# Ledger of designs, part 8: designed miniproteins, single chains, continued (5)

Each design is a single chain, and the fold is of that chain. pLDDT is the mean over its residues in the fold that is shown.

## One batch from the design tools (miniprotein)

Design m16263
Fold by ESMFold2-Fast:
Structure m16263 (fold): chain A 94 residues (1-94)
Amino acid sequence: SAAELARTAAELAKKGIEYVKNKDYRKASIYFTAAAIAAVGALLESTDEEQRKLIEEALKYIVEGMKALDNGDYETAIKNFEKAAKLFEEAARL
């Protein structure tokens, strides 16, 4: 379901954040890419406009976080990924 895929995206984003905190930026990038793929899957399955908007907003935070991560701005990256994870969790409750 879209909700299960959104929950998976949240869990993957949280694991990515832990890898950033451990300075394993390569594994972090893999987890955030996987979170984005799960989120796109959730968008394809979702028929709820509110759920789709939450997932789309979360994906924007994933993109901003990945850009910050690539630039070595780990604090900004973590903040963006935490916002994405919360939005995916909200989408998963719908």
Scores: mean pLDDT 91

Design m16264
Fold by ESMFold2-Fast:
Structure m16264 (fold): chain A 82 residues (1-82)
Amino acid sequence: MASVEELKKAAIEAMKHHNAPVASLSSAPDAEGVATLVTVADTLEEAKEAAEKARAEAEAYVKEEGLDIKIETYAYDRNGNP
């Protein structure tokens, strides 16, 4: 299982389906409390900027809810390149 690859594929498909310039998708936390957040955009630089914003929002939510969850972020261009 490569949850990052599955989320990356889903994000690319979401961009195509909605004609969107960026998509960010998150997994549910695993057994160790790690949630994976994958961001895809037209360029890697745009994806990295969007990933940082999405990570900050996710971490704020986790803190607000008192959850013990670690967020791992990954950024890719629309062709799936890191």
Scores: mean pLDDT 76

Design m16265
Fold by ESMFold2-Fast:
Structure m16265 (fold): chain A 79 residues (1-79)
Amino acid sequence: ENLEKAKEALEKGDYEKAVVYFSQAILDDPDNAEAYYLLGEAYRKLGDKLGAIVAFEQAIKLDPSNEKARKALEELKAE
């Protein structure tokens, strides 16, 4: 439920609500690499570079095969 609400908020451009719902989804399932990746995307859209980096690092820790998270982290660390 919270993961679906978070994805809907992200799709609608409501990045602040997306962060809240992804944070709730992570409380429901702390090993959900997808939730951390999408939380990183929401932070990135808000301009919270440090929040995005931390979220992407956790997504990669949980799922090292997530190429999108690795690429996003590489791009953010280059600045």
Scores: mean pLDDT 85

Design m16266
Fold by ESMFold2-Fast:
Structure m16266 (fold): chain A 120 residues (1-120)
Amino acid sequence: MKRPFSVETLSFDEVLEYLTPDDVVALVGRFSDEQIEALKKKVGVLRLIVDTEEEAERYKAKFPDVEVFVGDPVELLRASLELSLIDVVIVTPEHEDVLERLREVIERAGSGTRLVRLEE
């Protein structure tokens, strides 16, 4: 049976406790180098989605093993969400508009993907 869908607002420390080593996690927004390093060590697959090529180049230079993409998070994640290939999507507060669009895709797909809003 399908799990209840909800958007959860969690601190970064709570997110780390929530995640498992088998999770496939997508990050939307601006994350610190320390946050990315902690998430990379905690989860099986980490994908980063950023707004600009300049931010992507910075992350790729520091984290060559992390998948980094530039563009609209909804369009980049749509197929993976519809195929239930993403376990958790973490969105920073500045991307509140993206949060609702991701929620609609996840609900329509009927996937078990969890959508988390990161608090400051």
Scores: mean pLDDT 79

Design m16268
Fold by ESMFold2-Fast:
Structure m16268 (fold): chain A 64 residues (1-64)
Amino acid sequence: SLEREVAVALATMEAALAINAYKQGRISKEEAREIVRHYADRLRAMGLPEEAERLEKWFEEELK
């Protein structure tokens, strides 16, 4: 559905912003992880667990 597509797009954008904020020293790694976890949990609540897992794995790979 459009609502699910928008939710995935928003979660991806917010995760990218959190990664960039961490890399620029504006937030801690723990704060960035909490932001990504929040959006991943929202995707799971919408019935999108695979998208949530993909988001979290992408985030962890970006921090390596």
Scores: mean pLDDT 88

Design m16269
Fold by ESMFold2-Fast:
Structure m16269 (fold): chain A 65 residues (1-65)
Amino acid sequence: MVGDVYQATEEVPGVTASGVTLKKGEKATVVAIDEETGLALVQNEKGEKGWLSLAVLEKKTKKIG
């Protein structure tokens, strides 16, 4: 859901076009969701926005907010 905060339990590689990768322990906030492609636009702790796979987020992160 938009506004949800996730913390990486292991490294989450970004989609090639975005270049955003979450390192273990890093937090990201969901800014937008594309249900058609199964991608979420997240903002990392550096203020960078990028697309990550929803399936990978749910597998390699924990929702904390």
Scores: mean pLDDT 76

Design m16270
Fold by ESMFold2-Fast:
Structure m16270 (fold): chain A 55 residues (1-55)
Amino acid sequence: REEIERIAEEIRRLLEEQHRADGFDPSGLEVEIPPDTTAEELRRGLEALREARRR
């Protein structure tokens, strides 16, 4: 649970940075986690976001 929350926080930060870069208001951005979401699914999402932002 704590690991899931930590990964979700990192995803939220990356999304906020992307919104700022695009000139959008990042306030109110929330990462909604379905009750049955696994840490593995969140890690895949985080890795995909990081990869999309690389060079």
Scores: mean pLDDT 66

Design m16271
Fold by ESMFold2-Fast:
Structure m16271 (fold): chain A 85 residues (1-85)
Amino acid sequence: TEVRLEANEKLRYVAQLLQKAKTASVDEKKAILEEMRRILEEMERLAEQLEKEGSPDAPYVRLVVETIEEAVKWLEEEIRKEEEE
């Protein structure tokens, strides 16, 4: 479906952002984190809409949201560690 295509594109983009973050400065990591949070907010709204409508794609989009949430948590922790060093 178009919804699954969108979810897959967002997930791929987040994976690219995570890879970029590995060699980024702390300020660049913060900018990447803001972009990831923006994507997470968009995907969360989509998941909520699909869940309300009883869409068969809702469980898949929810799993994508959970995957992005874990990526955000990882990057937040990496920034914290760098700022403590």
Scores: mean pLDDT 86

Design m16272
Fold by ESMFold2-Fast:
Structure m16272 (fold): chain A 66 residues (1-66)
Amino acid sequence: AEARIAAVEAQTAAATAGLDEHIKNFRDGAEKDPANKASYDGNIALAEKVRADVVARGQAEAEALR
């Protein structure tokens, strides 16, 4: 059971790390291309929502395995 929980937690951590990198890239993009800032801000908001969903699902899946 512990190995499966650890795998879920590792996958969740990897997925959130990837989303954090995407969010950082969008923030950097907005700074370099301010004419398209609204588009980058929209992508950041969407990525933050996806990140929250990934965390919630990972926590629920890990809890279900306990």
Scores: mean pLDDT 82

Design m16273
Fold by ESMFold2-Fast:
Structure m16273 (fold): chain A 83 residues (1-83)
Amino acid sequence: SAEEKAREADRKAAEYARQAKDASKGAGYAVRGTGDGLSAVIAGVDPEEAGRRGLEKAKRAKTPEEKAEGYAAASAAYGAGAA
């Protein structure tokens, strides 16, 4: 149902926001990732696809900063999908 999908998207957004915070220990990188995720959705990328791209960036990350950016982007995209 639409309600179930929205709740799942909210849970994913919260979980990945937590992982972004854990990865960098710094807020600046998470803010950049959040902006990237929101920008993708605003540009017309499906929120689920934008979220997967963020997770892929986190998986390929070579630094904690890149990992945090990826998780923050995923969090923002899934959160936008809940609306």
Scores: mean pLDDT 79

Design m16274
Fold by ESMFold2-Fast:
Structure m16274 (fold): chain A 119 residues (1-119)
Amino acid sequence: AVVLTESGGGTVPEGGSVTLTGKVSGVDFAQYGVAWLRQAPGRPLENVAAISASGEAVAYAPHVAGRFTISRDVAASTSYLDMRNLRRADTAVYYQELIGSTDETEGVFRGEGVPLTVV
């Protein structure tokens, strides 16, 4: 079974920093691109950052560009979302999503999410 576990959230002061960690098991992590998504209370799910399976392509939503950095550690089967200069508007549940890179049958996997509150 594919298991995604997000950690590193909690309550953080405005202007602070935090790193979210997404651990992966049950798949060859090297074959999957990673996106980090968030959902604020009463708001739609939105993409904030993405990194390709090769690590060569990285993308950020305009509101988080320059503040957030996505990275991947293939040997550890882990992705990271390093978040700097946090704003109260960054308060959300954050999800790691894996996207297969070879064909449509590999599927899309999403974790249960980790809450972050900025005060």
Scores: mean pLDDT 85

Design m16275
Fold by ESMFold2-Fast:
Structure m16275 (fold): chain A 66 residues (1-66)
Amino acid sequence: AKEKAEQALEKARAAIEAGDVRTALAHLREAQENIRELEKAGDHDTAAKLQAELDALVRELAERMS
């Protein structure tokens, strides 16, 4: 779950930089699902760190879409 969440966040960041909103949203959703699996597994510290990164990317995407 951690590696999949990290990979999804990296792909989302690349898509945001490329202006590919659809691809960015797909990877952000994938990251959110893997963060939830980390929380279910009890890895709350890692989930919190990755959630903060996801929230930052969501804000950046929203600013670029405005």
Scores: mean pLDDT 83

Design m16276
Fold by ESMFold2-Fast:
Structure m16276 (fold): chain A 77 residues (1-77)
Amino acid sequence: SMKEELKKEALKKIGEAAEAFAAGDYKKAAELIKKAADLAVKAGAMSEEEAKAAKEAADALAEGDWAKAEAIEKAAA
């Protein structure tokens, strides 16, 4: 069904997010987690509230790693 295909796509995005995270691309990992959460909601596998929490956690990770790195680079210039 369409729902099962959306669930499979969400799981695929989670796998891609794990690979991006392992590569140090925290912003890409966060974007992939957000896409997975949206797909999971469309599939009925996750509530909008659960998806919001997942997206906020992903943003916190991306902001903590990338924003801090950018601030250090700008301070060093």
Scores: mean pLDDT 74

Design m16277
Fold by ESMFold2-Fast:
Structure m16277 (fold): chain A 85 residues (1-85)
Amino acid sequence: SIKDEYLKLKNSKDLDEKAKYALALLKGVIDNEKDLNTIKNAIEIVKSLIEDEDALRKILEEALKYAEEKGKKEVAELLREELKE
């Protein structure tokens, strides 16, 4: 569940595990949430918990690819805006 992935992300000390759970959280939100504000909030949570900028960029790039593959145009645009920073 999205809640379980969030708790795993929050409690992980290993960057690789954090990246895994962060991506799982974003993919889960992309698949299950229709509200763009809920999706924006999930992205902000991931950004707050992944302190490594290179790891965060890779997670967001993989989430963007997933959103594009699923045809979620509004979500993909939101992730592109995050990656322009």
Scores: mean pLDDT 83

Design m16278
Fold by ESMFold2-Fast:
Structure m16278 (fold): chain A 69 residues (1-69)
Amino acid sequence: MSMEEEQRRLDEAGRRGQAAMDDVIARAKEAIKAGTGKELPDSEVSNIITDKTLQGKSMDEIIAELKAK
């Protein structure tokens, strides 16, 4: 297989990862806004998601907690 095929796979994986992260952050921001009325920056939301993920929580659990007042 060619180096071009390998580079394409890496580029696609990177784009998918970025899109998935952007979607997760957007969902979390909306959940926080719905629960608290506050709009947090992406960096702060990313930190909250990371901390809760390190605690072994699923994304659905994290979103549910962020929606809770």
Scores: mean pLDDT 73

Design m16279
Fold by ESMFold2-Fast:
Structure m16279 (fold): chain A 105 residues (1-105)
Amino acid sequence: LTEQQQREIDASLLRMLSAILKNLADKKKSEHLKKAAELVEQASEAVEKGDYKKAAELLRQASEYAKLAGDEVTSLTLLSLSYRYAGDEEKARELLERARKLEEE
């Protein structure tokens, strides 16, 4: 994949994730999940501009809001994406595996 194609894929996935989180926030009436969704949307805009450092920071903040909402799986998933965008693939994989195990229990 080219760098541009990777940015387009990453931005599209973040937009989809933001929409899913907004829907979940509406169903649960959670202001914290709504804030997480807004931050993920801002992260998609940062990725479109090639600013993965800003996207990582926004995703870390979104993870904190998901944790405050009591959604540990979403929090770990967002934190995993933050570490991946920051260049820490090993930590990202570890966090994603933890999220998967919680979902299976």
Scores: mean pLDDT 86

Design m16280
Fold by ESMFold2-Fast:
Structure m16280 (fold): chain A 97 residues (1-97)
Amino acid sequence: SKQLEVEILAAFALMLLSLAKKALERGDYETAVEIIKQALKVVKEFAELSGDKETGEKAIKYLEDARKAAEQGNYEEALQSIDKAGDLVAEAARKAL
């Protein structure tokens, strides 16, 4: 079911974002960047499958901002961008039900 696939991708994306936040909290910016890159791939798939192009594009933009912030060692900006992306993914998943 397309609906189940959307739900699984959203859950996986949110798990990756949680792991990225934990890496940032440990000061492991390199691992956080790698996890954010994986989350970007999952969110791009989620956006395509869900059909919510506007919410998907917004979430992708926040994850790109999070990646750049993490690469620069900007902890606060990286966390804020991850949280914004996560909120959008959760909202899009809820609408897809």
Scores: mean pLDDT 87

Design m16281
Fold by ESMFold2-Fast:
Structure m16281 (fold): chain A 65 residues (1-65)
Amino acid sequence: MEAAEQAKKDIEEVAKKLGADVEIEFRGDTLEVTVSHKDKKLAEATAKQARKIAEIAGLKGVIHY
């Protein structure tokens, strides 16, 4: 699904820009993202962007950080 592939790419780009590590899995219509960063504020910012990207793509975002 093109929208799901684009969402994954967008999340990876945001994570790289903020210096965060992300683990992304698809489970049906759900996008699971695990975010890791030494700075909790940057982890939270990455998680918020990931959730927004997933929702724009029409996917359920389950974000861990």
Scores: mean pLDDT 81

Design m16282
Fold by ESMFold2-Fast:
Structure m16282 (fold): chain A 83 residues (1-83)
Amino acid sequence: MSEELIRLAERLYKEALELLKKAKEALKRGDFETAKKYLLEAEILLGMLRIILGLAKLLGEEEAAAYIDKLIEELEKKLEELR
């Protein structure tokens, strides 16, 4: 189970990073509406990561929970950089 939760979290994290990259490019173009859309989609993926973290904790999968928590912290930092 741990590996499945980690793989799912990594996939969501990578998707969120791609959305943040697209948001940064939109901001550079002055396309604030497109940037806002990508930021919102990245925040939805962050929410999904928090749900997976909760599931890992409920299942007692401490290593998976610690890793997912690190991904959440990194994603939150990157989102804050764009505010």
Scores: mean pLDDT 85

Design m16283
Fold by ESMFold2-Fast:
Structure m16283 (fold): chain A 62 residues (1-62)
Amino acid sequence: SKAEEILEKARETAKELLEEGFSPEQIEAIVLALVDLLTKDLSEEEKEEIKKKAREIIDELV
């Protein structure tokens, strides 16, 4: 699904930023900005769910 594709990109981006030495705060800001861009055409409810799951992915990795 589109949500799964977005979350996969969020996870991959978070991992890359971790490898590059970005702080947890920088990773969160960058990944959430990416999620906002990728969800621009989705409903508010779907955006909120995807952002919530993206935060959970970041918390798991950091």
Scores: mean pLDDT 84

Design m16284
Fold by ESMFold2-Fast:
Parts: C-alpha cells; sequence; structure tokens
Structure m16284 (fold): chain A 94 residues (1-94)
C-alpha cells in the first residue's frame, strides 16, 4: 500500500534526523493504514526502536511484542529475528 509505505519512509527519515517524536507520528499513521501486514510489523518495530531511543522501555517492549506477533503470523523471519533481538535489549535496559 503506497500511502502506508510513504508514511513509513517519512518516519524513517525523521528517525535518522533523531526527530523521534515526529517519526513516531508517521509510524502510527503507517500502522493505521496497514496494521496487519509485513509493513505494519516493520512500522511497529520502528515505533519500538524510536521509544527505545527515547528511553521509554515499557512502550518499546510493547511495540516490539506487536511486531513479533504480526511477523510470526506472516512468516516474516527477518522482522521476527530483529524484533526478538531488540526486545531482549530493551528488557535488559529496563
Amino acid sequence: MKEAEENLKKGQELFREKKYDEAIVYYEKAIELDPDSKLGAEAYLNLGVAYLNKKEYDKAIEYFRKAIEIARRLGDEKTLSYAEGVLKLAEKLK
């Protein structure tokens, strides 16, 4: 879905600029447009990473768990593996 992908990409650009609050808004828009998809799983993963960078570990953990649930259901091993790794990191830093 082009609109969801555009929002995900805009969020990723803002994240690289360390504009985490703005990145979060675009990731949330991507999820609203395409929540139960590979793109939705990636958007939840990126939401978690943004909260991790803000040191909001409980929120990061919740979004990583959502990414894991969707990725596991869709057989997206790459997103699943990455999400499990950052979940363990967030739990250790909490």
Scores: mean pLDDT 88

Design m16285
Fold by ESMFold2-Fast:
Structure m16285 (fold): chain A 53 residues (1-53)
Amino acid sequence: KTPLEVEITIDMLRIAKATEEFLYERTGDPKMKEAAEEIDKTIEELEKQLKQL
């Protein structure tokens, strides 16, 4: 993938993470927090790929 494509994907995932964190703050559902943590791991992996490009 091109660096720009990866960067856009990371930005979209950051929005998804923020949404899950917002839902956790409102509902207290630990599954929302777990979802945010899983998204964060995906972001870290993509950022690692971007740094190698």
Scores: mean pLDDT 81

Design m16286
Fold by ESMFold2-Fast:
Structure m16286 (fold): chain A 58 residues (1-58)
Amino acid sequence: MDYEKLIKEYEEKIKKDPNDAIAWYNLGLALKNAGKTKEAEEYFKKAVELDPNFLLAK
């Protein structure tokens, strides 16, 4: 329940700013914390697709 609410909040952020690669990454982190590693990986891929430099940057 707590993790589900947190995920929804990040999802709303992405709806408002879909070009924000960091928001996609943060959603991935929230999913990983909830134990959804597969979904987290999918969102990380989205962040990289939006900003290829994200893959290089650390």
Scores: mean pLDDT 74

Design m16287
Fold by ESMFold2-Fast:
Formats: C-alpha cells, sequence, structure tokens
Structure m16287 (fold): chain A 66 residues (1-66)
C-alpha cells in the first residue's frame, strides 16, 4: 500500500508535475487505499510524504479540539 502511494508520487514527478500536485495525487491514492495519515508519516521512505502525513495529523488534532 505505501509502495503504491510512493509510486504515484514518483511517477507524477517524472511526468513533470509540481511537488504540490504530486503530493495531492499521492494523498488521494492513500485515501483510496485506506492508508492513514499516521501510516504515511511513519512508514513512507519519502520525506515529503511523511511531512504531508504530519500536516494532516496536526490539522485533525486542531479540528478535534476546536
Amino acid sequence: KIEEIEKVYREALAQGLSDEEALGLAIRKAQELGVTAEELAEKSGIEELRRAGRVVLVARAQAREA
């Protein structure tokens, strides 16, 4: 599952998409596969995907306490 998300990210970059667009596609793929933000932040070998997972976790924590 994580490998499929990483593949989507790498292929998007190889096709000339921006980092932001590639991250958006990878996050969408994670949602389709049922991969949580926690799993992306801890298990991905790609720093940008780990960072995106952490951002989602922070946003979720703030929404829960608001």
Scores: mean pLDDT 74

Design m16288
Fold by ESMFold2-Fast:
Structure m16288 (fold): chain A 107 residues (1-107)
Amino acid sequence: SAPPPLSEEEKKRLRLEKEMLEGVMEVLIAVMKTVNDVTETMIENLYKNALEIVELNEQLHRDPEKAEEQRKELDKLKEEALELLKKGEPVEKIIEVLERMKEVALK
């Protein structure tokens, strides 16, 4: 049994929440570029925002298979970013992984 369809007001709210989270991710990446530094907390916050966008998209489009694929890709990218940070790789390389994380969430 499928859940009832979302109202237009609920869809509008979910889209606005998604746009807000996208903006937060863009600000976080811009801060990392400006200060030329990335912390574990910054990576974790970006990852959490990306997961929340995926959850909002799953609610809007009712595509749990796509959402699960996106979550697996985000988990892999988070681990990659944390490994690069641990190895002391350049901030630019870490940010490239975080920008890919954003792109995965916005698919």
Scores: mean pLDDT 88

Design m16289
Fold by ESMFold2-Fast:
Structure m16289 (fold): chain A 90 residues (1-90)
Amino acid sequence: SEVFEKAKEEASKLSKEEAKEKAELYIVIAEEYEKAGDKRMAALQYTLAGVYYEAAGDLEKAKEALERALELDPENEAAREALEEVKEKL
């Protein structure tokens, strides 16, 4: 996914504090998409939150966000890939 690869690149350039703030923003956006019933967009936002939590070093929150993404969209390849990367670091 172009969005996923871009998020990984941007996350690598941020401080841990900046990455955490961006992850928290994506969680808020994901929750709004969930409330709206847009599971696909919610899963994408949770996947982005996972990428930024991993960059922040918060592997447990990264895992939680990515597992939530896969619960909403089980076929989300980016979320599956990111979750495997996080699990290897836990």
Scores: mean pLDDT 88

Design m16290
Fold by ESMFold2-Fast:
Structure m16290 (fold): chain A 68 residues (1-68)
Amino acid sequence: SSTHQQLLQGAQAVIERLRSSGNPELIEKADELEKILKESKDGTDEQIKKLIDGLQDAHDLLMKLSDS
């Protein structure tokens, strides 16, 4: 439960960072992550996996855009 709650808090922080960027592509990714986060509230293994995958995608996008 603690790990799940920490993951939810981390995801929320990432979503806020993406939205605060002013970049439309990052804002769209924030909306996608927020949907996954809302769908992950029960903390099932499948939901946790989807949230981790979404966070990795967001990280990759941030790194890609840092060079542009």
Scores: mean pLDDT 78

Design m16291
Fold by ESMFold2-Fast:
Structure m16291 (fold): chain A 61 residues (1-61)
Amino acid sequence: SLEDARRIARHVARLLAEKGLTPEQREEVKENLRRYLKSLGFTDEEIDEILAELDRLVAEL
């Protein structure tokens, strides 16, 4: 569900902030998350929304 995908994004955002990843490593994690969400049947539009929320959460941490 979208709610489950958003929970995954929040979890990933916390891990990205905690581990102090470089911008390059962060983009790699986002690309891997995009592929994972596609495999679960999410649309490109839904994935873009989820990744945008991830970016907002990382900026706030």
Scores: mean pLDDT 76

Design m16292
Fold by ESMFold2-Fast:
Structure m16292 (fold): chain A 92 residues (1-92)
Amino acid sequence: GRLATQGLVDAARAARDDGGTPSVTVSGDRVTLTIRGAGPRSVEGARQAARAAEEAGARATLEVRGDTVTLTIEGLSPVGITAVALSVMGLQ
């Protein structure tokens, strides 16, 4: 729901604060946030976004590999997905 959408936006902002590069990919009801050059703020932001998504009843998968963070959320509405995509793109 809305909390999952806001969590993804907040995670993307945390990524930028670390000097990383957030990007978003949308596939059906699945949103994937990928952060390259991720620091500790990016990782914590992504964890908070995953918790918010799970509390909203969505499915969240978080993977951290070196300096790359991948957060996948499933079960978002199309409107929520579009809002995330536009917000993350605006941070690039």
Scores: mean pLDDT 71

Design m16293
Fold by ESMFold2-Fast:
Structure m16293 (fold): chain A 63 residues (1-63)
Amino acid sequence: KEEIIEEIRRLLEEGRHEAALRLIVEAYEAGILSVRDIAELLGMSERQARRFIEIAKEVLAEL
């Protein structure tokens, strides 16, 4: 779990936003990251994190 959070932060710092989004969605769907984990990682509320996941899944499906 912590290693995945560290990798996501690293990808965001490096500007690899698509790779970061893919990893966030994959880790969420695998049950490794909860909505709360994503909210804390991205500095947002759990409600915003739920919306973010929905949008991220849609964006990744269109790429």
Scores: mean pLDDT 80

Design m16294
Fold by ESMFold2-Fast:
Structure m16294 (fold): chain A 81 residues (1-81)
Amino acid sequence: GKELIEKGKKLIEEGKKKIEEGKKILEEGKKILDNAKTIDEINRGIGYILRGIGLIFEGELKIKKGKELIAEGERRLKEEE
């Protein structure tokens, strides 16, 4: 049970870091779009925005999985073997 709780906590920490990274990349993409003068610059800005969204989504999934592992680990600690 304890190993699942530890893994879940690590996934939540990793997920939070991915969300922070994704938000920074998303902000960079917005700045690129705000200053874009060419179609190539627009495409670059869009690429950054999509990457940022992807990282945020990945982070949210890691947090969800981490919470599920913690709940499973806590259940196993309460069950008699």
Scores: mean pLDDT 85

Design m16295
Fold by ESMFold2-Fast:
Structure m16295 (fold): chain A 55 residues (1-55)
Amino acid sequence: SMEEELTDAILAVVRRTLTAKGVPQAEIDALLARLRAVAEEGGLEAMHLELERLA
């Protein structure tokens, strides 16, 4: 779906950004798995709110 494609694109950007900041890959993997689960349950808006909470 379009939401799945957008979710994948956003998660790829998040991974690149956190990798550039030196965040351990295991921590990034755990965060991205959580964000994907949030998006699958509540859509892109829910994932956006979760990203704001983590900022």
Scores: mean pLDDT 83

Design m16296
Fold by ESMFold2-Fast:
Structure m16296 (fold): chain A 64 residues (1-64)
Amino acid sequence: AEGRPLWEWVAERALELAPEADPEKVRAVARETVEAGVFPEGFDPTLPPEEALETLARFVLSRL
């Protein structure tokens, strides 16, 4: 739905990549990553939206 915050899209993508992960922890880490600006080293903000989402989702999973 339009109007969902970016961190919810990141959390949803991360759970698609790792369905066995704890949804509550994934949501918490995704929210911290997006809202606090904690990005992976060398993150490229000019990436296409789909690639940026994939990169952030994988980073969130690596922080669990």
Scores: mean pLDDT 73

Design m16297
Fold by ESMFold2-Fast:
Structure m16297 (fold): chain A 68 residues (1-68)
Amino acid sequence: MSLEEVIEETIKRVREWLAANPDASDFEALEAVSRIVAELAKKYGLTNEEAIKVTNAALEEYDAWRAA
């Protein structure tokens, strides 16, 4: 699996969690994002650099949700 595919899977999981938890606090949402990123980083054996890129993509998705 490429880094781009891992980013896509991460964004999908973040979107699914946010859609299921529309009333989530910022703390709860950030905990969920961190958990999803950590799970995928472990699953795919990501380097620190790759994990940062995945984290940034997940946080952009969270910021888009918060702005809505």
Scores: mean pLDDT 82

Design m16298
Fold by ESMFold2-Fast:
Structure m16298 (fold): chain A 69 residues (1-69)
Amino acid sequence: LEKAYEHLTEEQKEVVRLTADALRRIGDIIEETLKENPDEKDIKKLAELMKPRLDEANEEQLKAIKEAE
């Protein structure tokens, strides 16, 4: 991902950033829904499954930007 991101065009990089932002927004929506419905077991499980994937994608994106320095 890091090397692939560096090799992308500016337009492709923007698509990757928008996709990462969309995933973060989905994570935020899940957290907000969980706050409103704290007893929803399915939503809790979904949040737990999504959190590490969102964190991983965000970390890889940050590393790619740092290496591009």
Scores: mean pLDDT 65

Design m16299
Fold by ESMFold2-Fast:
Structure m16299 (fold): chain A 51 residues (1-51)
Amino acid sequence: MEEEKERRERVLEALQRLAESGVHTDDPVAEIARLAGVTPEEARRILAELG
């Protein structure tokens, strides 16, 4: 589904941005979710599917 593909792309982009920033966080999933504009549950699901 197109919406799911777009959410995956946002999550990947957020992951790259977080890695590039070098910011230390105790909850990377929550930070990725915030940056990608998705819920933490959705971010966890997408990240798990990516490996």
Scores: mean pLDDT 76

